Designed miniproteins, single chains. Designs and how they scored, part 85

Each design is a single chain, and the fold is of that chain. pLDDT is the mean over its residues in the fold that is shown.

## One batch from the design tools (miniprotein)

Design m2951
Fold by ESMFold2-Fast:
Structure m2951 (fold): chain A 82 residues (1-82)
Amino acid sequence: MQEEADKLYKEGVEAYEKGDYERAAKLFTQAADIYEKELKNYYKASLFYAMAAEAYRKVGDTEKANEYRKKALEFFEKYQKA
């Protein structure tokens, strides 16, 4: 579970560095989903949703960028209440 999420994160970073922002966004959302649903690690989920939001912003997908920015904020707030 954590190893799979870490692998997705590394692949997302590599895609982002190569300028493949759409692929990076998908990989970051997959990693965030594992941290959220499987690991209950809301800090990491928040961080990776924020990375996905930035990647979608670079693609010009404003709707998805705003959606994942809101998710990042929600999970960061959940983390702070723990």
Scores: mean pLDDT 84

Design m2952
Fold by ESMFold2-Fast:
Structure m2952 (fold): chain A 92 residues (1-92)
Amino acid sequence: SAKEIVEKAIEELERLAEEAEKLGPEGEGLAQMLRGTAEKLRELEEDVKKTVEFLKASAAILRELGKTMSPEAQKLAERAAEALEKAAKALE
C-alpha cells in the first residue's frame, strides 16, 4: 500500500515532467526539478515518516516556485504539488 502510493506519485511526477519538456526551454527547469523529486522519493520509500516530510516540503516548494513561472508551467507545478500532497495524506 505505502509503496503503491509512492509509486503513483513518482509516475505522476514523471508524466508532468514530460509535459513540462513540451513547453521547450521554459519548462526545462521544472522538468529537471520534477525528475529530481521522483528520484529522491525512490530513495526514501522504506522510511514512511521521512517520505511524508519530503512530500510536504517538495509540494510547498513547487507551489512557491510555480508562482514565478509561465501560466502553463504553473499549472504543471500545481498538479505536481497536489499529487505529492495527496500521497502524503494517504501515507499519514
Scores: mean pLDDT 85

Design m2953
Fold by ESMFold2-Fast:
Structure m2953 (fold): chain A 69 residues (1-69)
Amino acid sequence: MMSAEELVETLLSALAHYPADHAARQVALLLRETLEDPNAPEELKERSREAIEILLRRYPSIRPALEAY
């Protein structure tokens, strides 16, 4: 199973051509959608929660976008 750190690095690498805050925001929103998906496995939701916390520590500017809902 991919670690939360590996998940973050993989998704950010896919968006490497965008500004870092924009890429981090998009990745965080994608991970939040996974948490809200009733069909997602619990282990994937756990890794997604860990990945969001890593993103918030690296890119604190994205926090308002995640808390707006």
Scores: mean pLDDT 77

Design m2954
Fold by ESMFold2-Fast:
Structure m2954 (fold): chain A 120 residues (1-120)
Amino acid sequence: SDLERELLARLEELAARRPTSLSHEEARLVVLATALALGLSPEEALEVFEKYAYDGESETLDPEEFVALLAKVLFDTDEVTPEIVRAIQAFLGLPVTGVLTEANFHEYVAGIAARLAERL
């Protein structure tokens, strides 16, 4: 759809900027794209995001907070173990290290964009 193409373009732009953290709006965009790429309910994924994203004190999510959010969206788990990190990395076609760093954070965004593009 046109909405999914617009979302993909915005994610590709975000990944190209090589972010070390995501704003609340950027994280919401990535969660929506993840749900669409996987055929999950976008509404349910956004409800998980709204519950887990802290609104007010911090307007950004670091890589650890973002991986915790993905673990909840993808696996309905609050456990961010190395096994869960490896499962996310494998799903996104990334090197399976069990560790997310600021230096490779943009690769997670790019991986989600690639998965969404495959669905279009």
Scores: mean pLDDT 75

Design m2955
Fold by ESMFold2-Fast:
Structure m2955 (fold): chain A 58 residues (1-58)
Amino acid sequence: SAAAREARRRALRRQVLEDIYGEKLPDDMTEEELRKLEIDAQYRLGAITKEEAEKMLS
């Protein structure tokens, strides 16, 4: 189902972020919080500029 696919994608996104930050993320993290953390991770890894990160957050 679509809900099951979304749950699996969300779990994988969380796992990647936990690996990058070296800590377990809160289970009640919102989609907005998860998205912002993903953008931060991309910036920290040098995949995007600060300006690009700010645009993605707007």
Scores: mean pLDDT 82

Design m2956
Fold by ESMFold2-Fast:
Structure m2956 (fold): chain A 94 residues (1-94)
Amino acid sequence: TDLEKLLEFLEELIKRLEEAKSVEEALEILQEAADRLKKEFPDNPLAQGIAEYLESVIASLEDPSLSEAQKRATVEATIVLLKREAEIIRRELE
């Protein structure tokens, strides 16, 4: 189902973000993920909402006024939120 595919997508995204060695690498991962969510899940309102959220995170990571520590904290907060979304989807599929 679309929800199973979305769950697999989010689990892989979370793993890639946790393995990212820099804010720059996390930014590239998030940009790819937002584009893929819009393209691969166009009729899924949850996926579109996640894509919009990731776009707001991307804007924050591109903000030159934010410190590296603030950008790192934003990536960590994004991982926490994505893990919560994945748990909600997993419960819906059970």
Scores: mean pLDDT 88

Design m2957
Fold by ESMFold2-Fast:
Structure m2957 (fold): chain A 62 residues (1-62)
Amino acid sequence: SQSQQLRQQAQQAIQQGDYETAAQLAMQLRQLGDHDGASDIGEQLLQAGATDLVRQMQAQLD
């Protein structure tokens, strides 16, 4: 599915240290209704130390 492809792309981006791309892919997952996938990527970004980027993503939801 498109959601699975976006999840895989986000995982690859995180592995490469491209956290901005991973955050953008997480927002696309949310737009498709894959809230679990978006949340999982957000948690991984927090664990990687990309806290400001995760806060920016959350601000777009409010």
Scores: mean pLDDT 82

Design m2958
Fold by ESMFold2-Fast:
Structure m2958 (fold): chain A 69 residues (1-69)
Amino acid sequence: ALSPEEERSLLETIKKMIKEIKESSSLSVPKLVAAALIGVAALSFGTSPEVLEAGRELLELVKKKMKES
């Protein structure tokens, strides 16, 4: 399980990536893969509802963007 400090850092990272994905008209495949891996890590190791929710939102955004390509 992630420590509270690790969950805080992960949540901040996920929120930044969600914002970048929502605001960007195009994203590189490596950026989308990195976002997917971070989302999977949040769902696998996160215990906070906020981290789990953010991880799900990130993965759904990545799926949507990959489907559009």
Scores: mean pLDDT 77

Design m2959
Fold by ESMFold2-Fast:
Structure m2959 (fold): chain A 111 residues (1-111)
Amino acid sequence: SEEELRNLIITGLRSVIETLREARRALEAGDVQRAIQLIEIAIGIIRLVLGVLKLVEPESPLVKEFERVSDEVIALLDRALAALRAGDVQSALRYIDEAIRLLEEFIKTLE
């Protein structure tokens, strides 16, 4: 059902937001390696949720919109990972904050 899809997306994305907030805290503590690990976990959660939804209801407008948001968020997180590998913590923080903002805005459209 659409309600079950909505609830799965909200639950998955809230987990991603908390994981990214933990990544921000790791960066503020100077733990770049933990931040990289947490960002990779966040990307993995997004891909897993999207993969499940595309198997269940690939033609759903909600699933298509979630795919669009997922692609944009993953692109931002890939840029954050590249910035961290280059030693640019400030750019990584900006990309993480933008990813969190997009995820929170998307959840708000579902509530």
Scores: mean pLDDT 90

Design m2960
Fold by ESMFold2-Fast:
Structure m2960 (fold): chain A 66 residues (1-66)
Amino acid sequence: ALEPAGRYRVVGSDGLVLPDGTRVVPGDLVEVDAAGEEALVRSARTGRETRVPAGEVAAGVVLEPA
């Protein structure tokens, strides 16, 4: 992904589904790692955290700085 390292909030989602079956929705949190290669997605609904490639998040959701 081209997103800088840091914390973001999901403000839009095209329905990206995490490996645990949880759908990413507006309000979820995303932390992009220092290398910009991985993102940690935290579900606001369940509190579950999942690591995914940052490029998958950038393709499937709209983020704002948190």
Scores: mean pLDDT 71

Design m2961
Fold by ESMFold2-Fast:
Structure m2961 (fold): chain A 63 residues (1-63)
Amino acid sequence: DEERIRRVVDEAALRGYLAGLSAEEIAALVREALEKAGFTVESVEVRVTRHAFHDVIEVRVRL
């Protein structure tokens, strides 16, 4: 279910971002959350473009 995957990814990524985690740490949280939700995860890629006041976070998931 694509919607369920999106919800799990968004929740994990937001939790990591608000906690001030690195891109690698956010990727690990997203992988763990998806695996806990019952998905087999091939890869999780997170890119963070850092600015002084905010970051742009891109998450790519392959199941």
Scores: mean pLDDT 81

Design m2962
Fold by ESMFold2-Fast:
Structure m2962 (fold): chain A 64 residues (1-64)
Amino acid sequence: RLEAILAAAREANAYIAAHPELSREEQTELAREILAPVPGVAGAEVVEDPETGEPVVEAVLAPE
């Protein structure tokens, strides 16, 4: 459900924030691994917030 997806995305963001030495590619791979077991998720992407430049994890949802 949506709540589980949001919880997993927050967990991925917290993990990435704890490891600032990771490359953007490694951050994206990690986010995908954390979100992979969540039902309804097809993948994950890391995007940069245009206001702050900080990496933000977004879940890619599977078509219903």
Scores: mean pLDDT 74

Design m2963
Fold by ESMFold2-Fast:
Structure m2963 (fold): chain A 79 residues (1-79)
Amino acid sequence: MTEKDKFEEVYKKLMEELEREYEKSDQKELIELAREYYEEQYKMWLEGAPAEEIAKKREEFQKKAEEELKKRNLMHVLD
């Protein structure tokens, strides 16, 4: 697989996990946040950003998502 294929697979899995949690939670804003961030990162990838820069953005998103999950007491989404 190319780095792009691995990137897409990881985010697809994350989106599936978030969508499953959506059925149990009223946290629609959390799902929208993840979707917007995914689209931004994917656009950077399509524009030819280096893999290291994409990884950096992914880490920033993960931290922000963890902060939102902690704030809403939903850390189990990441488990």
Scores: mean pLDDT 66

Design m2964
Fold by ESMFold2-Fast:
Structure m2964 (fold): chain A 74 residues (1-74)
Amino acid sequence: SPVEEAIARLEELLAEYGRLLEARGVPREKVDQSLAQFRALVAELRASQSDAAFLAWLEQVIRHLEREIAALRA
């Protein structure tokens, strides 16, 4: 489904974002905690929103993360 594909893409981006933060000196424990908090938010929104609204939000987050990752790689 589009939702499952977006979640898979989000997880790939979160893993890359975490690696880039660690490379910049953020401790692994803080990265792991921040990613866990964000995953909890994703689960909450999935449970509380319609599939269409949740997918639209995921697509916005994916675009934001892609820009953040590009900036960190510059």
Scores: mean pLDDT 89

Design m2965
Fold by ESMFold2-Fast:
Structure m2965 (fold): chain A 81 residues (1-81)
Amino acid sequence: MDKPSKNTVKIEITGTFASSAARADFLQTVLDTLPNLEEIKMGGNRLVFTASGVTQSQIDKIAAAAKEKLQDAEVKVTELE
């Protein structure tokens, strides 16, 4: 019943996409995974996503997609209370 429903999560991804198609596929995966996406920041080799009500399964899915689509994927997740 009591879920971490007040936890906003910031997901920071750094790395180099293998291609523009890989970048597009990754962004589509994020959009399909995070229906409560509040903010997207994109710059060079860094992507930052902020979303509320995110589950661990959604975080794991995004991290897995990042490792598949980026050559040097680093994923950092920060909980914002």
Scores: mean pLDDT 76

Design m2966
Fold by ESMFold2-Fast:
Structure m2966 (fold): chain A 61 residues (1-61)
Amino acid sequence: DPVEQARRMIRAALTAGVKPEDAARAALQSLIAWGYDPEEAAKAVREAMEELGLPVPEIEV
């Protein structure tokens, strides 16, 4: 589930002190590297950010 993967990656990055927008971009790049379609990866990252109550950054795909 790409949303669950994105949420896990974003939470780990935030725990390490990464800014939410940088965590979101890192998660997007990781999902694309894992073979997800860029549009699907971007949607998963946006949904994960919304579920975490974080501001959704401008995501370029």
Scores: mean pLDDT 79

Design m2967
Fold by ESMFold2-Fast:
Formats: C-alpha cells, structure tokens, sequence
Structure m2967 (fold): chain A 59 residues (1-59)
C-alpha cells in the first residue's frame, strides 16, 4: 500500500516532467525503473500505471 503509493507518486512526477519536455531522456530512464517496480507489485492499479509509463517511455 504505502510502497505502491510512493512509487506511483514518483512515476507520476516523472511523467509530468516528460510531458513538459524537461530532461526527457533522464526522466524516461527513471520512469522505466519505476514501471518495472510497479509491474512487480501485482495490483491492478499498479499494473495499469506501469503499462501507461511504458507506453510513454516508448515514445
């Protein structure tokens, strides 16, 4: 719960920076790491967020 919530907040912040065009490559790298951790959580919410993150990184 707490760990997933903290990770989701970090992932969301990275997504915001990518969409704002700030240091896109560095934030994509961070987001990819957070997506891997979210995917390992096994919750539907975390998996959905991980999928969204991976799609954004692939652009």
Amino acid sequence: ADEVAELAEKATKEMENILAGKDVESHKRNLEEYAELLAKSGTGYAQGLADAAKRLVAK
Scores: mean pLDDT 79

Design m2968
Fold by ESMFold2-Fast:
Structure m2968 (fold): chain A 91 residues (1-91)
Amino acid sequence: AGNPQLLAQDLRDAVDRGDSETARAMVTGLASSAIGDGKKRVELSEKVGQLSDEDILELARFAADQLASHDIGTASSLTASALEETIEKRE
């Protein structure tokens, strides 16, 4: 169980510090919660590992804004979609 406002604040704090490793883990965890397929979660994690620190920090800002404006389920789905779009731009 997550409080979306507290999760949004933790994510903003990671972004403000330039902590790309914490931001990457939080974005991956949030996006993965919208994905029911274990194989797709593994594939997502591998692709997230290939994204730049700048892309992850921008995704983390986006995720924090979604968490501030939506419930955690909606924020997770929107974060997963934004993450998939970012990965596609690298193909």
Scores: mean pLDDT 80

Design m2969
Fold by ESMFold2-Fast:
Structure m2969 (fold): chain A 65 residues (1-65)
Amino acid sequence: MEEELIRGLIEAGLSEELAREVAETIMRNRDKPAEALAGVAIRLMAEGVPSELILKAMELAEKTL
């Protein structure tokens, strides 16, 4: 589950470090999916990730929740 999400995020274009942070955030907040997704979006925006890549990351994270 977590490793599959990390792999998908890396394949989409995220760095391994960001992919791992995103996956951990989603796994830690599975009981609060809206909060988990919001946290991911804020983190990626803070890192200056392009909007199209943020959308792909959010789609992958949502499928894991």
Scores: mean pLDDT 79

Design m2970
Fold by ESMFold2-Fast:
Structure m2970 (fold): chain A 100 residues (1-100)
Amino acid sequence: SMAKLEAIRLVAEAYRLAAERGEKTLQDAFYYLDQAVEKASDEAAEKILPYLREAVEALRNGDFEKAKEAIKKAAQVLLETSDNPEAREYAKKAIELAEK
């Protein structure tokens, strides 16, 4: 779906922004979030788009706390909507890294 492609694009952009800023823990969180998003349903992808846009904007502004909150919100949606064990583990890992 277009929503899933957009979600993958936004997570990849957030990953690159975190890497560019030297924020290794955030970079790793977006890596695991990307793995979970790639296994997400189209409906789950649509629900997380606002949070992924918030994460990208937060990183552009250097607001790392807002980026962490956006990761947690997106990952929580993925946990609630997925029965795939691998996707759930990736989402949990993203939350753990965002909560450090």
Scores: mean pLDDT 90

Design m2971
Fold by ESMFold2-Fast:
Structure m2971 (fold): chain A 61 residues (1-61)
Amino acid sequence: MTLEELLEELGLSDDIGKAVEKISARFAEATRKRKAADDVLPPEVMKELKKYGEALSLLLE
């Protein structure tokens, strides 16, 4: 998934500041799910962490 596809999915294509805020919140949520998973991390949570983490890295550059 590209950054543009992610921003469109979240409805944030027009405002980088709002995109950072919303994607940061999604990344924090995925991180909380990871902490709650104990020894077994669900594949969906792992994908969310990679997806939103990569998007934040690109947006904050």
Scores: mean pLDDT 70

Design m2972
Fold by ESMFold2-Fast:
Structure m2972 (fold): chain A 69 residues (1-69)
Amino acid sequence: SVRDYKLAAARELANKLEELYLQGKISQEQRDRLLLKMSERLGKVETEEEIDELKEEVLREMKRLEKEG
């Protein structure tokens, strides 16, 4: 279901973001801002394709933040 797909994506993204924070690659503020953005946007998506696009966007943002740290 779309709900299960959304949950899987949310867990993967949250876990990757927490790992970056625990490794000292991003700040707590950066983590919290990206978690908030992810949560807000996940609430608005209704298809697996939209979830995939959001996942790619968040992963690109994580890579950007990691390079800055």
Scores: mean pLDDT 83

Design m2973
Fold by ESMFold2-Fast:
Structure m2973 (fold): chain A 114 residues (1-114)
Amino acid sequence: EVSPSIADLLKKLNISSLPSSLSVDASKLTYSEYASLQLLSEQLGFTLTTTGTPSTEPEEDDKYSTNYPRGMLNVAAILTVLHPNVTAEEVAKVLNVKESTVQTRVEKLKKAIV
């Protein structure tokens, strides 16, 4: 099943297609960033291949709300990396965060994706 928050984000960013598989170096990610990648893989049905181990984070069950909690910023940054028509500015506007916050996450994720 697709989380309502993720489905809403896809609709707002006008994302029509995603890759069928992703390869990432988890050693370049925090556990929360890695958990967001796993969540997207499960929700959107693409294959996630990982190498390395992410840093330890608190409880994996991040409660998603309409206020777009921290995990949704990671999800949005991943979508920005995967879809060339999505800009950090548009994501920042949708999530009501600074563009620089989104850009920082996008740059880190680009280094992790192989």
Scores: mean pLDDT 69

Design m2974
Fold by ESMFold2-Fast:
Structure m2974 (fold): chain A 76 residues (1-76)
Amino acid sequence: SMEEKARELAKELQKKIEEMKKKVEEGTLSRDELEKLSREMTEISRKAKEAGLPEDELKSLLREAQKVFAEAVKQL
């Protein structure tokens, strides 16, 4: 169903956010990896919205992603 698809996409987005966090904490994040992860997260977010992920849940995930991205940029 569309709801199950939205939930799976939300989980994928969470995993990408956690991957970026881990690389930032380890100091292993490259500029190329940052760009790749940012693009992947943007695509997953769009697909999650199209699949009907609740706006409050999507906004929460995007806020978390933005915070991690800001920290990543400071290290590069």
Scores: mean pLDDT 85

Design m2975
Fold by ESMFold2-Fast:
Structure m2975 (fold): chain A 92 residues (1-92)
Amino acid sequence: EEKRERAEELAERGEELLREAEALLERIGTEDVEDGEAALARLRALLEEAVRLYREAARLYREVGDEEKAEEAERRAREAQARLEEVERLLP
C-alpha cells in the first residue's frame, strides 16, 4: 500500500535525523563545538523534525493496520521529544 511505503520512508528519515541529533549531542557534551549556540539550535531543529516525521509515520502505520510499527514510531517520537526537552533546558 502507498501509505505503508510513505510511513516507512518517514520513519527512515526520522531515524536518520535522530541519529544525527544523537551524534551532535555527543559532540556538544564531549568537546567544544565551534559555535555552541548554533549547534544547540541545529540540535533542536533536528529533534523537532524527527518528532514530526515519526508522528506522521505512526499515523500512517495505524491507518494501514500495522499497530506494531505504529507503536514503535510513537516510541521513537517520544524519545526524540524527551531529548528536545533536555536541549531546551540547556538554552538561556
Scores: mean pLDDT 81

Design m2976
Fold by ESMFold2-Fast:
Structure m2976 (fold): chain A 100 residues (1-100)
Amino acid sequence: MREKLKELLEKIREVLKELAEKLEKNPNASDEEIRELVEEAVERLRKIAEEIEDEEIREFAESIIDQFKETIDEMIKNGASTEEILEEVKNIIEHMEEAI
């Protein structure tokens, strides 16, 4: 059980890390480009969640994915820069590394 949760968190972290690298390489990204990158990451995360056999762990993963998407969507809506969104993604990665 604990090992499966750690493996899940590590897979989520890798997706977010790839998103962070893409944002760092495109600091002048438009709101539309940022949304597309986030939607790509969210789609990958949802596919990871769909492979989870444990319903409670899957629901937990889906709730994290939904919270992440909502947070970033609100940041974009409020005029956050690519740098500010990148820092938020990095903060999420750091907190996940502490949980693994």
Scores: mean pLDDT 79

Design m2977
Fold by ESMFold2-Fast:
Structure m2977 (fold): chain A 79 residues (1-79)
Amino acid sequence: SAATEELVARLTAGLADVKKEAILEWLREERHVSEEDLATLATKSVADIATALVRVLGVDTEERADAAIAALRERSAAL
């Protein structure tokens, strides 16, 4: 849907400068993603990870997307 495409674009843009390590740590600690799924996501681009966040991992509103971007930018800056 257009809403899904807009959320993916928003996350992709917001996460462009975020370290992949920060994304994977956040998915492990805050979203409880399995080590098997994390290994798969580690091979993917930020755009593909953004797609997974919207379609599979419940980042399905603008508010959730903005919260995820803010949390991930803070985590990345601390690394």
Scores: mean pLDDT 86

Design m2978
Fold by ESMFold2-Fast:
Structure m2978 (fold): chain A 93 residues (1-93)
Amino acid sequence: DEVIKKLIEALEKLDKKEILEYTVKLYELSPSKEEFIKKLREAVEEAMKKIKDEEKRNEIALLALDIVAVVENKDFEPVAWPDLIEELKKLLR
């Protein structure tokens, strides 16, 4: 709950450093890839409800799609967790 709340706040601010931190924590705490993606999408939807700027909403939606794509790709290599973090850092630069 706390990690999801912090991720929602980071998404609302478009704070890429905090988005990275809490996305990684959410991934670590998730028992499955499917649950991670579900919780990430729920956090994005909650953040988007609070954002009035359409451009910012679109940026967050695209960022969420990119994060999901990185996570989906890396799931075929279960030992590549450090590489996942580096790819997420590139997205959230």
Scores: mean pLDDT 74

Design m2979
Fold by ESMFold2-Fast:
Structure m2979 (fold): chain A 65 residues (1-65)
Amino acid sequence: MIEKVAEVVSEVTGADKEEVKRWLEKAVKDAGLSLVDAAELVARSLGASDEQVAEIRERVEKILA
C-alpha cells in the first residue's frame, strides 16, 4: 500500500517517489498516522496547494478502498 500511495503523492507534487515513500514510512511509524493523513502531511511539507492536497486525499482513499 505505501508504494501506491507514494506514487500518487509523487505524481501530484512532482517529488521523487523514493523520497516520498521514506517520508510516508516515518509519518506512519513516528506519528501513527493513517496512510491518507500521512500523504496529506507529506504533501503539505512539500508545499502542495490546497487543490493538490484534495486530489491526493481522494486518490489515496480510492487505492485503500
Scores: mean pLDDT 83

Design m2980
Fold by ESMFold2-Fast:
Structure m2980 (fold): chain A 73 residues (1-73)
Amino acid sequence: TQMSSQLGQGGSVRAQQGDYDTASQMFQMGSKLGQKTSPQSSQLMQQGSQYAQQGDSDKATQLGLQGSRIAQS
């Protein structure tokens, strides 16, 4: 859970920096680690990965941060 949350936050930072490849990978890893503990967080991080791949920094960041918060809950 903690690791999944950290990956969501890290992916959001990378997306804001324009490093969409790293952001996408971090969101995918966070999604995989979070699947058993928080399926909702996992789904949000998967969506963040998709928006990062599209170059949508704002959407990727919002979804990554939301997924991170839910993973901590």
Scores: mean pLDDT 81

Design m2981
Fold by ESMFold2-Fast:
Structure m2981 (fold): chain A 73 residues (1-73)
Amino acid sequence: MTEKEKRIEFVKELADYYLKQLEIAKKNMPKEEFDEAYEEVLKRFDELAQELNDPEVKKIYEEFKKKIDEIRK
């Protein structure tokens, strides 16, 4: 596995981790606290996507945004 493949795998694992955390937050937290967690996760992932500047990472981020939008509904 190349360094690029390892980075992409890490980003996918991070996306899955955040998705799971937001699902837990939605079930267990008040809306206001969930909204704060949502904004923090979105900000962190956006910063990572910008730093890596990789088309595959950007695609993962776009898919992630769609999934978290569904959780927020």
Scores: mean pLDDT 81

Design m2982
Fold by ESMFold2-Fast:
Structure m2982 (fold): chain A 99 residues (1-99)
Amino acid sequence: SPEERLERLKRQAEDLELLIATLDRLLAAKSREELDAQVEAARAEAARLDDPSTRALMLGLVDALAAAKSDAEIQAQLAFLRDLRDYLREQLASLQSLL
């Protein structure tokens, strides 16, 4: 039904908003200590997600950041997260245009 379609789009938009907010917090970290704290916060947030695929994606992203040993590896992961965030923002804008 149109109502069921609208509710699905709203849930998809909410999931994207949560993921974007998590990426924003990771990207806003100004030190390794702040980044590590946001990684742990993101793991806790992932545990609350109902969608297994979104949870797996979030956990994969934070595990990659946690595994980074050098400044170069950290910067490469942060660059990837920036590109992903920009992509997700475009997807969110497209979904919001349908609501």
Scores: mean pLDDT 84

Design m2983
Fold by ESMFold2-Fast:
Order: C-alpha cells, then structure tokens, then sequence
Structure m2983 (fold): chain A 65 residues (1-65)
C-alpha cells in the first residue's frame, strides 16, 4: 500500500533519531531503525496499530543484548 509506505517514509527520520538516542554506534542505530520500520510495515499492512518508538526501543535492546 502506497499509504503505508508514505507514512513510514514520513516517520523514518524520527525513528532514526530515536534509535540514535538509544545507540551510539551509527550502524547499529540504523539497523534498529530499519528493523522497527519493517515490523511497523508488516503490522500496518495487516491493519494493526503501531507504536514506532516502542518498536525501535525493542529492536535497539535486541541489538545491544
């Protein structure tokens, strides 16, 4: 859905900023952001509500531990 992709693109920079606030390593922060956006995309396509900050926090924790 173009609508889902547009919403994700609008929030991409904010998600990356949250990831960078949690992870000092730029590559890991980018990975956490990408994983969070991919999970959000899948959930949104299935009609589920998503909390992007919660998803990026979860992905950041998995990459650090």
Amino acid sequence: SEIVEDILEEHREDVLKIAKSLIEDEEKAEEAAERALERARKKMLEGESVNLSELVEEEAKELLE
Scores: mean pLDDT 82

Design m2984
Fold by ESMFold2-Fast:
Structure m2984 (fold): chain A 57 residues (1-57)
Amino acid sequence: SAEELAETVRKKLREEGFSDKQIEQAVNYALMLYQIKGASKEESVKAAVEYARLLEK
C-alpha cells in the first residue's frame, strides 16, 4: 500500500541520517512514482533513496 511504501522510505532514510525535510521530499517522490507513474513498490523505494542521496551532494 501507499502507506507501507511511505513508511519503508522514511525508515531507510532515518537510518541513514537524512533530515525530516529530505525524507518527506523522497517520500513524495516515491508516492508519485508508485501512484502516478505505475512503478513497482520496490522500484519506487530504490529511486526515492537514490534521489535523497543525490540531494545531499
Scores: mean pLDDT 82

Design m2985
Fold by ESMFold2-Fast:
Structure m2985 (fold): chain A 87 residues (1-87)
Amino acid sequence: SAGEELIAWLREQRDRFPDLSREEAIAAVREAGERAVAYYESLGRPDLAAAVRRLTEEIIRAIEAGDLEYARTLVGLLIHELEEVHR
């Protein structure tokens, strides 16, 4: 399903995160946010889409601040929330 494919792709991106440049990490997070927003909008959940937009901005700010551990934690939260909604 689209949800399963998104979760699998996000897990792959999370695992690659420590090896990405700052610019690559920001680009990956933006793409992840856009895909998650589109998925939640397809489920008729604009509330969750709005929450993903806010979380995506917070992750990008963490990367820009050099707090990659916090950024990775927030990416994990995004994946966890998608897994819960997909159940």
Scores: mean pLDDT 84

Design m2986
Fold by ESMFold2-Fast:
Structure m2986 (fold): chain A 63 residues (1-63)
Amino acid sequence: ISESSSKTLTLALEPRVGKENAQQTGDKHKEIADKLVKDQGVDENVASSLGAQQAVRDMQQKL
């Protein structure tokens, strides 16, 4: 997927969870979404949405 989507998520979360947690969440979003596109042929927009949801959930479990 586009790096811009992951960067947007990182910037949106930074004020709430700090730069480190926001960056990790953005990195996870890209990783999950890219895997969905590559391994399962999921549409990039759908993969981005699913990846963002999973990355945010993983981050919230750590907090």
Scores: mean pLDDT 75

